Designed miniproteins, single chains, continued (2). Designs and how they scored, part 7

Each design is a single chain, and the fold is of that chain. pLDDT is the mean over its residues in the fold that is shown.

## One batch from the design tools (miniprotein)

Design m4208
Fold by ESMFold2-Fast:
Structure m4208 (fold): chain A 75 residues (1-75)
Amino acid sequence: GTFNGRVFNLTTGELKAEVQVTTSASLLRALPESLRNHFKLEEEDWFLINPADPKVKLSPPIELDLTKDLLLVRP
């Protein structure tokens, strides 16, 4: 499916980019409450996804630093 994606800096919580993510819903992982609060997300339907998975496609195609950046998606 296609999801609304956001890329956050893991340390600062800053929003780096908004992207569309095309992937399988089976790759979505539960977002810990501590990370939801750190990124100041109000919605409960945010999920983690691994951007290094070859089944995950970003539009626009952006390069992520996997040690610093976290990709979150929402339906």
Scores: mean pLDDT 84

Design m4209
Fold by ESMFold2-Fast:
Structure m4209 (fold): chain A 65 residues (1-65)
Amino acid sequence: ETRSAMLVMYISAEKIAGADIVEVRARGNHIEVKVKLRTEEDVKVVERIRETAKRLGVELTVEEL
């Protein structure tokens, strides 16, 4: 789906920018993200991902490692 693909691209951009994103998995309109929360910046990245998912109407699961 286009919206879930847009979210995956956004998450990939955050990872390229230095976010500690371990894994991203797409299941239709559901995106699963595994992330390490080592710093306050990592928490802010997760918050931005959640807000982007909500804006796009994509279901998001975040697993903290």
Scores: mean pLDDT 82

Design m4210
Fold by ESMFold2-Fast:
Structure m4210 (fold): chain A 104 residues (1-104)
Amino acid sequence: SVVEEYAQQIVELRKKIVEAVKAGDEELAEKYAKEEAEFISKIPEELRLKVNRRLHEMTKGNALLAPRIALYEVILLESESEEEAIEKYAKLTVEQIKRLLAEE
């Protein structure tokens, strides 16, 4: 399923971001977070809701692995370019993961 392929790739990217943050490699974490944002931007709008539901099922509501697709869309509306949106989303993603990890 195309939906399952998208969901699986997002979960794998998110795990890479989390591991990079745990390793203290902020540059690598931001790189993977940008890849996550770019990947989300390429998901057809008509599939985003289905992908989001599948992500929720796969992560069982785990905050560290939460997709945040809706957050990307909000940032995109507030940005002058897709590149700016990707950079803003990536920085916020890394910051949130750092915060969640610091809270145990």
Scores: mean pLDDT 81

Design m4211
Fold by ESMFold2-Fast:
Structure m4211 (fold): chain A 79 residues (1-79)
Amino acid sequence: ASAEELVLTALLSPTPSSSAIVQRFHQTGALSHADVNTLAQDVSERSGLSVETVHQALHKLQQAGLFRIDDSLPPVPPA
């Protein structure tokens, strides 16, 4: 699977550590920079891809309009 496919899979089947972030994304279409960093780390750990590769995939999806960045979102409680 491509890095983009792995990110999309994480947005459909989140881990406990990413579930609140993914739920908020489904409700708002937005991720904070902290959310992007958390998702990149989670996908990297699950897939074995580098965090840099996952960040590049997230950037491509943002450019494609899948989500927007919104740092006004309230912080997600730790899992």
Scores: mean pLDDT 76

Design m4212
Fold by ESMFold2-Fast:
Structure m4212 (fold): chain A 100 residues (1-100)
Amino acid sequence: SLEEFIEEAKKKADEVIEKLKNGEITMRQAITELFKIVRELLEKLKPSKEEADKIYDVFYEGTLKAAQAYLEGKKDEAIETLRNTVDEVYKLAKEIAEKR
């Protein structure tokens, strides 16, 4: 189902954040992988332009804040911000899927 696809995509996003937390990848690599996952999610969801713009706005604002925190040496804050951003994106995706 579309809901199962969203849950699997969130699991992949959570795995990216875990790799960043464990020092296995850089913040830039994490953001790149998360962007790919969000793009694939939107391709599957086929949202309206307004719905897609809202998800991208949440994603870009959150990843910018996380990257800034990371550059300031606030790694725990950066990881929490990134996780909260992913959670909000997936919450919006589920709301869109429920309307289908």
Scores: mean pLDDT 87

Design m4213
Fold by ESMFold2-Fast:
Structure m4213 (fold): chain A 80 residues (1-80)
Amino acid sequence: AALEAARRADELAAEKGPEISPEKFAAARAAAAPLWERALAETDPREAAALGLRAWAVFFRAAGLEEAARAAEEAARLLE
């Protein structure tokens, strides 16, 4: 599902992110963590997917990927 896809994308970003300092990656991960935790606890799959996409938007913005962040936020809005 969308939440699993978001988590898989996170794993792939970690594998492919040699250009992002470990410090910046850790900070981006920490910034997104509260929303990912909420998404995992959410029982409504649509709401969980929206929270997961918002978590990705926070991660991408903290990592300096503004266009990816906006796309994730737009996708989250379409689920609400």
Scores: mean pLDDT 72

Design m4214
Fold by ESMFold2-Fast:
Structure m4214 (fold): chain A 114 residues (1-114)
Amino acid sequence: SLAEALRAKDLEKVIEEAKKFLDENPVPSQPNPYVVPVVEALLRQEWDKAAEIVEEAEKTLSPGQLNATYAAAGFVAAFLLFRTDDMAYFSVQLAKYATPEELAALRALGERWR
């Protein structure tokens, strides 16, 4: 699972799990309160916390809402592994599945973490 891959710090597996989920769940963008918290935890490399956020999201949200969370986790994993093609893929998925407000918050978070 994505949460297990995050706890193991298995970034290749995070990319695989995220791609699989997004391919199986092509639904419209829906609000997701966990997308910003999961990215913040991942940027801080708080792997156990990121896994806990993903597990909570999976218990409470529909697959369509989870798309943004999986795309965000895949993007950060690809970034940390310098996988430019995978980063481009997940960037497109984030733009597709996250709300404008979520994308703005993620951009602000990225600028703070630089």
Scores: mean pLDDT 78

Design m4215
Fold by ESMFold2-Fast:
Structure m4215 (fold): chain A 70 residues (1-70)
Amino acid sequence: MRLRAVIGVPVERQDAVIEALRRAGVPARRLAPGVLEIEAEDVEALTRALLVAGEAAGEPVDVLELRPLP
């Protein structure tokens, strides 16, 4: 089941996080300054995406919302 996550990242690191996710094959969309939407195929892919985002941000990212997608 695909998952949608909304994550909070430092605004100054936002572009670096988007590029790191893109290189990892995870599409990321900017919703607002410091707020990104990502989609993953499953929980394993989501976990990898969150780790990639955290490394690019230089700190753990805040998970604001998690939702299953139809």
Scores: mean pLDDT 82

Design m4216
Fold by ESMFold2-Fast:
Structure m4216 (fold): chain A 81 residues (1-81)
Amino acid sequence: GGRRFTEEERARAVEVAKSQGLSERQAAGLVDALDLRGRLSPADMAEVAEVLGVSPAAVSRALDALVEAGLLRREGDVYVT
C-alpha cells in the first residue's frame, strides 16, 4: 500500500473528513483505516462504511475531499496514501 500519515497529515485528514459531514469519531476511524491499510479499494470502502455507520456515498465524498486536499491520490478505483 501507500505510506503512513505523519501526525500533521492525520490531523488535517480528520478535519477534511469532518468538513464533509462525518463526526469526529467517524472521521478518525476513516483516517485510521487509511493510515493502517495505505489504500482503500471499493471493497475496503464498503467495509469501512459499515464499521463507521455511514453510507458508502459519505465515505466516497470524504475520500474525494482528501484527494483534493493532497492527502490521498486515486489510482483507478483505489485511494492511496
Scores: mean pLDDT 86

Design m4217
Fold by ESMFold2-Fast:
Structure m4217 (fold): chain A 81 residues (1-81)
Amino acid sequence: KEAELEALRARLAEELARVRELLKGLPPEVRAALEAYVARLAEALLAQAEAWTESEEKARALQAERAPELREMAARVEALL
């Protein structure tokens, strides 16, 4: 299961690089907001996956803690679009 988490980290790094390439044509403000949101989302997904390998309760607690921040970031991106 640890090997699966390492594979997810490598995959997310590749996807983040692709996202940066796709965002190069966007206005700087939109690009910065989207890059920050995608990076935070990737971080949250990895933390959630790690928590699920430890316990279901820990995973749910992390999700509850991070959900408001992710919603706020999503709202900021939406406001720019």
Scores: mean pLDDT 72

Design m4218
Fold by ESMFold2-Fast:
Structure m4218 (fold): chain A 79 residues (1-79)
Amino acid sequence: SAKEKAEALIAFLEEAIRRLEEIPEERRAEEGERIAREAEAALGTISAEEFLTLSEEEQQRVLEAVARFQETFARVALP
């Protein structure tokens, strides 16, 4: 269901954030790029139509997880 996909996406993004914060400086380019590709694939698992079937609270949790991931990626993995 859309709810199960959203929960899986949130869990993935939370783990991805943890992984990004643990990357040694010498591996940031390689591992950051790998994590970014995995995150892009995970985001693709839920369609816009499925997202809109979520409650406002569930939509907000997904958006917050995405925002935190993007902020962490920019801080840790971008030059």
Scores: mean pLDDT 82

Design m4219
Fold by ESMFold2-Fast:
Structure m4219 (fold): chain A 80 residues (1-80)
Amino acid sequence: AEAEADKAWAALSDEQKQRIDDLLAQATAALKAGDIETAKKLVQEAADILIETAEKAGLEKAKEAVEKGRERALAFIEQA
């Protein structure tokens, strides 16, 4: 599953990778501050970039792996 998600990441431009890193850093900060809604929104935005990139590249399994990763991350945030 992680190996398939790595393919989606590898298909990103350097600018897209930086944007996702920034979004995830902001999501982590929001979660630590107790801002669950902002953390969920930022994780969704990061996942959407990966999903769109995987879909455009024809990486079906990578898209599915990212979608499952998003569901797990959102469930984890909701449990906090």
Scores: mean pLDDT 80

Design m4220
Fold by ESMFold2-Fast:
Structure m4220 (fold): chain A 85 residues (1-85)
Amino acid sequence: SQEEVLEKAKKRIDEVLKETKEWLEANPDASREELIKLAGETHAKLVDILLEADQAGLTVEQQNELFEYIKKAEDEIYKLIEEKV
């Protein structure tokens, strides 16, 4: 169902956020270049999740909900990276 697609996408986003947090905790002395690379790789993963879910036939309302969920996750990741600079 479309609701199952949305929930699976949200779970994958949560997993990406968790993995990013774990990497930052494991690499407290990460360079600016490594942090920029991490941000880019994380963004690419989130975009892939969005595109896959959209292609699975989410409604416009569900697509907007997923987009806002991704935006919130990206904002949280960016804040964590900013705290390391």
Scores: mean pLDDT 85

Design m4221
Fold by ESMFold2-Fast:
Structure m4221 (fold): chain A 74 residues (1-74)
Amino acid sequence: MDRLRAAAEQVAKLAKEAHEKGETLVVTATFPDEAAAQQFADLAKEELAKLGLEAKVTLTAQPDGRVTLTITVE
């Protein structure tokens, strides 16, 4: 969990910097399962909400059981 929280905080920091420049941030990461991807998505939404930012989150199941997470912040 600590590593996912740190990664979520980093995503939120990058999103804030992109938003201040009028840019869109897109983050894509692949997780071993849906639970791990959802946990990261929830942490990222929480950290983004602290900064007043909104995220669009998409989870895509891969044929090998892994899940690709895409987070878009405008």
Scores: mean pLDDT 81

Design m4222
Fold by ESMFold2-Fast:
Structure m4222 (fold): chain A 89 residues (1-89)
Amino acid sequence: GMEREELIRRIEEEIRRLEEEIRELEKDDSEAAKWALALHKKLLERLRELLERVKRGEISLEEARLELEILEGLRLIVEGVYHIVVSKS
């Protein structure tokens, strides 16, 4: 249905964004970058698992949206902390 297709597109867009952020972090040898990279890789694994569960119909759309919102929020927190730490160095 349209709701599932829209959710799949949102998850795929978040995966793409996170993959781009990981590539940029890999260029930075700082401890802050290593910390952020480890967390971003874990978020990417969870997003990929979420995408597969949604595609298979193994998760409700309500639960999947909540998980996506949590993972998006965690990404923003990690990015925010990374930028604050780098700005002080």
Scores: mean pLDDT 87

Design m4223
Fold by ESMFold2-Fast:
Structure m4223 (fold): chain A 73 residues (1-73)
Amino acid sequence: SNLQKGLEAFKKGDYKTAAYYFQQAGKEAEKQKDYATAGSSYFLASVSYEKAGDEEKAKELEEQGLEALRKAG
């Protein structure tokens, strides 16, 4: 799964690769209207972008995660 690929990349310090897979997991969950999983996946992508040094993308994914959680609740 994209979540598993993201976690494995994150463990290896491949934060850009981790961010990519977590973002893909969020998009797939959102298409299925699984907004709780989408929110969690976008937050993992945000943390991964922050660790990769991409503060602007980290903020964007944090905002996407918050919007997904708003739809989940």
Scores: mean pLDDT 89

Design m4224
Fold by ESMFold2-Fast:
Structure m4224 (fold): chain A 84 residues (1-84)
Amino acid sequence: MKVKIAVKQKDGTYKEGEIELPEEMTVGELLERIRKEINVDDFTLKLLQKEVEELGYKLDDVITSEQAVEILKRLEEKGLIKIF
């Protein structure tokens, strides 16, 4: 499943891109896909990881594509990303 997102950087600008979500992935793989496809800075990546961990997820947790979309929506609610 393809999802278009924009991620807010440390300087307040947005970087946008499209990520491919497989049927099953780890939380760490979701964050790695965001890093590679959106080319986010290290500060922003650590902030996204912290927020995902505060939602109760661990990097090794196995998630479905539907759960990945729920995580992205929670990050959007926190003002960290936009989903298109």
Scores: mean pLDDT 86

Design m4225
Fold by ESMFold2-Fast:
Structure m4225 (fold): chain A 77 residues (1-77)
Amino acid sequence: SALQKEIEQFVMPADPSQLLPSHYAFALVKLMVSLNLTQAHLEALDNKTLGRLLGIEYEGHRKEIKQMAFELFQQLQ
C-alpha cells in the first residue's frame, strides 16, 4: 500500500525543533514492522518502555505517539 511505502521510506528529521508526535509514530511503526512486530506488540508496550525507546520525557506525548502508531497499524491491515 501507499502508506506501507511511506512508513518504510520514512526518515526522522535531523533538526529536533522540527520533530512532531507523528514523526515518532512513523519511526516507531517502521521499527516494529522491520522486526516483524504487530499491533498486539504495540498494545502490550507500556508508556515507560516507549519513553525509553523514543527518548521522550513527557508522558502525555508518549500516549499521543502510541495512539497515532496504533492508528497507523489499523490502516496497514
Scores: mean pLDDT 77

Design m4226
Fold by ESMFold2-Fast:
Structure m4226 (fold): chain A 63 residues (1-63)
Amino acid sequence: MIKKLERKIVSLETALGILKAALDFAQKSDYPGRQQDIDNIQAAIKALEEEIERLRKQLREAR
């Protein structure tokens, strides 16, 4: 079980990196609806960071 949690955390950290790159692109762009895209990406980043921390806590408690 522990090894599966570690792999899931790595997968989510990879997804987080992709979203952060998308956020950087949106912030550097100038188009109608840019702020809505930024808000949506930031919300997704927050949700992934919370899930990663939740899984890391589970991993620390799994002995």
Scores: mean pLDDT 80

Design m4227
Fold by ESMFold2-Fast:
Structure m4227 (fold): chain A 75 residues (1-75)
Amino acid sequence: KPLTEEQRKKVLEKWAETAGVSPEAIEAVLKRFEELRKNKDYEGLQELSARVEEILRKLKAGEITPEQANAELLA
């Protein structure tokens, strides 16, 4: 069963807290998702989602540090 946008947000927030991603980085990402949705930029939403997933994948695999992940998410 696919997650709703709100369920996905909660899962990302909980995962990010566990992995050491800052609340500021999560807030910045969520704000970008809201902005893209408001502009009906569905391609941008998919691209941002894929980018966030890749950053989190790298962090989980130990390829980047939490500090680097936070910097990439804030950029």
Scores: mean pLDDT 71

Design m4228
Fold by ESMFold2-Fast:
Structure m4228 (fold): chain A 82 residues (1-82)
Amino acid sequence: MEEEKKKLEKEASNYRAEAGTARAQMDAVRRQAERDIEAHKDNPELAEKIRQSAEAQVDTLRAQAENYRKKAEELKKKIESL
């Protein structure tokens, strides 16, 4: 039982770490897009395309982070039932 609890705790920790990584990647994508938009301030069409691409990437990463968060919560509930 103690061994199983430890394994589930480690798995939950790994999912939280993966969610954190996805959130960090969202921030990196946004910062890169901000720099690229500023660099192309004189080209509104290109700036808009960069923004749209960045938002699509951020949405994907946000969904990934949320999925990992939910998996960690389910494992926490399972640990509490042990």
Scores: mean pLDDT 85

Design m4229
Fold by ESMFold2-Fast:
Structure m4229 (fold): chain A 104 residues (1-104)
Amino acid sequence: MDLAQQYVRLGNDYMDQGRYDDAARYYDQAIRIAGLNNSQIWLRLGNSYYRSGRYDDARYYYQRSIDVGGLNNSISLLNLSRVYDRLGDTDTSNYYRQQALQVG
């Protein structure tokens, strides 16, 4: 198992424990130290911040997931919609929900 997979696995283990800030640190290590730059790792990092109630951070990382994976990333688009709703930006939330529905 390579270093990137080790960091992702540790992050997933901390997510399962409800330790979202610890999960975020390990996903960040997978990105910064092990060089992961795919839609899935940015989505995992966004999810960890969302679950910890850090919606501005979650928004940033979901956007990174879309930037890397393209607008056909319906999961990241739906999650971005949810975070904008939590931030009180209903118009932007509705925009991303419509984008996600166009993807399927």
Scores: mean pLDDT 81

Design m4230
Fold by ESMFold2-Fast:
Structure m4230 (fold): chain A 88 residues (1-88)
Amino acid sequence: SAAERKAEALRKARFYIKSAQNILDMLELAKEKGLELPQSVIDQQLRQVRLNLEQAREYTKDLDPEEQAKFEKEIAELEKRLKELEAG
């Protein structure tokens, strides 16, 4: 049903957003504590954040415009955090 499709899209969008948040939280915490992570690990995790945000955005296409707008704001906030980490 349309309701089941929307519920699945909501679940998937939230899953990918939460996954991206968890990676960003971990990288920001490591930086705050002065923990030196290998650059290859940082680069891999940042790529994973980008992929997760792309997946989240794709699933939001099946949502109502109001819900899509809320997720786009959250994705934009996470993209800002990603750019700050990429800048060093």
Scores: mean pLDDT 89

Design m4231
Fold by ESMFold2-Fast:
Structure m4231 (fold): chain A 98 residues (1-98)
Amino acid sequence: MKIEIKVELGDGVNPSAGEQLKAAFEERAKKEGKENLKVYFALSVNDVERVKESIERALKEGADEVIGVALNADGTVVELKTYGDYSGSPEDFLAALK
């Protein structure tokens, strides 16, 4: 079993948010029996274009799943973009950011 998780944090994002997302995804992937996945998380505060650029970079690096999240400064989700065969709900990411 090889799950590779990479987190890219933009300016203004709480550094702990990346660790929380990584932990929550790893727990979920283990419960679902996921194997051999490359997952990228891109987080930014009020900067959808940075999230988009991070997604494009991750796809060029051969990521199987890419999750981009644009947040308000208060931590609420403005936009969530997913690429690949990821079936996670937005609520799972909101729970990870608490």
Scores: mean pLDDT 61

Design m4232
Fold by ESMFold2-Fast:
Structure m4232 (fold): chain A 78 residues (1-78)
Amino acid sequence: MSEEVQEALELLEEALELAEEAGDEKTSRRLRTIIDGMKRYPAVAEKEAKALIEKLRKIVEALRKGDIETARELLDSL
């Protein structure tokens, strides 16, 4: 697994933890689906990881600020 895929998974896991703490089941479910997809399709994850990281950083930042609506919109555009 590349450094980029590891960073993307770490950001996804952090976003999932924050969404679960906030009680947002819709966002949590979506994040679990993305994590599962990256683990099942590592070749696709490797190719997309670099672009995905920047968007995931924005999602994590929104969740850390309690801006669940912005995080959800960013996640839906993934």
Scores: mean pLDDT 78

Design m4233
Fold by ESMFold2-Fast:
Structure m4233 (fold): chain A 70 residues (1-70)
Amino acid sequence: MSTDIQNLLNQAQQYYNSPDLTDDQKQIAQQYIDGAQNVINNTSLSDTLKLQVAQSVLQRIQQLVDQSRQ
């Protein structure tokens, strides 16, 4: 579980480092990553919920990259 969550965050970080993102989009992406990290660090939450949050954040950052290419 922790490895899968970390891999998703690493993928989100790769999208964050995309040259296609504007500085404003990178700030938004960083907020998504920071928010996910806070959820993942919460000991009261299940690994399943943390995985879902990591997947959601990756998808949102992918959408930002797609929007920058339009």
Scores: mean pLDDT 78

Design m4234
Fold by ESMFold2-Fast:
Structure m4234 (fold): chain A 55 residues (1-55)
Amino acid sequence: SSAEETRKAAEGGAVRAVALGGDPARAAQAGNEMSKRAETTDAEEAYRAAFEGGR
């Protein structure tokens, strides 16, 4: 919706990519997929993760 919302969703995707593999090569591949997921269907979860992670 807004740029702020898209940014938070993308951050969630990046965090998931690292947690998913922890490997640079794997993270690069997963990061691309997770980022798209966060923007298209996983936006809500990305928001909650970022919101709760703030405290």
Scores: mean pLDDT 57

Design m4235
Fold by ESMFold2-Fast:
Parts: structure tokens; sequence; C-alpha cells
Structure m4235 (fold): chain A 66 residues (1-66)
């Protein structure tokens, strides 16, 4: 699933000392898939409060999962 892929990439990069967030990883994945709607949701999540950010993050993940 997209959630498992995001968490796998996040853990690997964090283990290497990279300063990234799960949201950064999701944005990169959305760009790799060329999904403009998912990219917009992630960009909106970056500006949102914690609760709204969580909801937008979930929506973007669902959009990238068929």
Amino acid sequence: SVEEEVMRRYRARQARGEKVTPLDVLRELAKQKGNEEAIKLVEEAEKADPQTRRDLFRKAQELLDE
C-alpha cells in the first residue's frame, strides 16, 4: 500500500540522518506518480493545522491507492 511505501521510505531516510517527514515522502511519491490532485492535497496539508493535515494526508494516500 502507499502507506507502507511512505513509512518504509521515511524510516530508511531517517536511519541515514536525513531531515525528512512522512509528508515530504508522500509529496515525492505523488510527484513520481504524476498525480496533480494528490500533490495539491499534500501542499495544502503542509500549511494546515495538525487535524486537517492528518485528514488531507489520508486523502492523498487514498488517491494514490487504486
Scores: mean pLDDT 83

Design m4236
Fold by ESMFold2-Fast:
Structure m4236 (fold): chain A 79 residues (1-79)
Amino acid sequence: MRYKIKVKAKTEEIAKQLAKEIEAEAKRLGVKAKTRLYGNEVEIEADFETTTSYTAFAIRTIGIALELGAESVSVEELK
């Protein structure tokens, strides 16, 4: 399963911190993720072998975004 998660931060500095913390969580969970920065937006593309790993990563990503005061989070399934 492959997903794209977009997190919009209030500033570019917060977006950089979001990317760093999300990359750390991906590494911790063994998730293969690609993180890209577009100004104040962070795009994460990740491939998941199980629904459990997807759910864990999604919950942690949303938690990090909420903690750092992100403006929006969106999730898209990629085919």
Scores: mean pLDDT 81

Design m4237
Fold by ESMFold2-Fast:
Structure m4237 (fold): chain A 75 residues (1-75)
Amino acid sequence: MEKEEKEREIRKEFRAQIFEIGKLVGNKSPKSVIEEQLKKLEDLVEKAKEIVDEQTANALEHALESVKKIVEKEL
């Protein structure tokens, strides 16, 4: 139960960070600000990999790579 709650919280934090990055990109915020938030998302994925199962970790890494491609295209 506690592990499932931690995985749920990690997914919520990850989604919130993606939303924040999307908002900053949409507002044409400075590249440095967007890169700082992207680094925070990367750190969240690395932290999550120590807690979640391999399937969830792979899904988060795939989502991170998708966000990186969107950010690189908009920069």
Scores: mean pLDDT 79

Design m4238
Fold by ESMFold2-Fast:
Structure m4238 (fold): chain A 89 residues (1-89)
Amino acid sequence: MEELREALLNGDVEKAAELLSKRFGIPLEKARRIAEYLRDLFKNQDLLPTPEEIEKRTGVPAEVFREAVLALGLMDEETLDAEIEKARS
């Protein structure tokens, strides 16, 4: 998953989308939306997004984003799980 991080840092949305699609088994068009969102956040923000903002922007379930965030090392598993539970509750 370091390739995904590098693609996002370089702004290579197409490569990031292909990696996400293959890794998580999601359609390429949805993976592209996730890649665009992660690229913008990873490049421009030090703060991690909420699950609600992810679903609003990408139209993809927060669980798919959870796996991507953990794979990129953007947030530890405990913190991310707490945020996802909060969003679902």
Scores: mean pLDDT 66

Design m4239
Fold by ESMFold2-Fast:
Structure m4239 (fold): chain A 66 residues (1-66)
Amino acid sequence: MEKQDRLSLAFQRYVADPDDEAARQALIDAISETYGISREEAEELLRKIEQAARTGREAARELARE
């Protein structure tokens, strides 16, 4: 399986249960392996993705309201 496919599966598992620490760790590992970056950089990237997801939900709410 390609690294990108592994990243996609890890992301799907994390989204299904965000409180699952094992799923979160698997996602961080998948990001680190896929992009060849450190775990710290992978955690920072995940935080940016989480922030973008929150912003996306806010934008969707605004669009649905209008």
Scores: mean pLDDT 71

Design m4240
Fold by ESMFold2-Fast:
Structure m4240 (fold): chain A 104 residues (1-104)
Amino acid sequence: GPSVSVSDLSAPDEVKQGEDITVTATVTGSGPGEIRVRVYVSKDGETRLIGEATLPPGTHTVTFTFKATLPAGEYTIIVVAELLRDGEVVATSAPAQKKVKVKE
């Protein structure tokens, strides 16, 4: 059946405010449709979308780079992927997560 997964999530352990954070992940989708990848940053129950990509089925390495304009503190990077067919979500990955510390 249709499936999608996120693996090999990589992000820096620590960054300084104003530096770029590069997030990479391997995304695999099986079955007809399109893969939608979303990258979020979460802290204290607040979640913000920072990147999105659409990919054909198969295995892909996705890279998202964003500037660390967040206040100093500990954040969780969350990557999720969905497989879409005719505009409908037919599979959803388990979230891949990594903590990143933003320093002054």
Scores: mean pLDDT 86

Design m4241
Fold by ESMFold2-Fast:
Structure m4241 (fold): chain A 77 residues (1-77)
Amino acid sequence: MKVVVGATNKGRAALIAGERYGQLVAVGDDVDTAIEEVERSGAEAAAIGAPNEEEAEKMAREAAERLGADEVIVLKI
């Protein structure tokens, strides 16, 4: 697993993950959905949309720990 990107906009998170870390990105609005999409697709990058920056950071770090990601990125406004 290369990267987990968290943002308030999941499309923006997915764009950053795809451009920098891989062409296939698993996308979710929560940690469990993002992990399920990684397992389903075999993606090495994940993007998580959250309602605010604090939740984006919390969710991205939790997903990265559970997936063994090399990098965590949180997009702040």
Scores: mean pLDDT 80

Design m4242
Fold by ESMFold2-Fast:
Structure m4242 (fold): chain A 84 residues (1-84)
Amino acid sequence: SKARENIEKAEKALEEGNFKEAIDYLRQSLEEARKLLDEGKVREAIEIAQRVMDLAHKLIETSKDPEIIEEAQRLLREAGELLS
């Protein structure tokens, strides 16, 4: 799955301290999760959204950059809305 590949890339970027790159991959993962919902792949979409939320929380905890924190908070809201 492209969404899972993007999650793995986001995890790697986060571990390397490339926070902006991590956010970009998480954004792409949420876009793919929306497509999965449209295709009726609800379980996979939920898994991806949950992983985005987990990594966004980690970004908020580890980053000192207000812009990164704000973007991670946006990701949490969007992923939460997808699960509603």
Scores: mean pLDDT 86

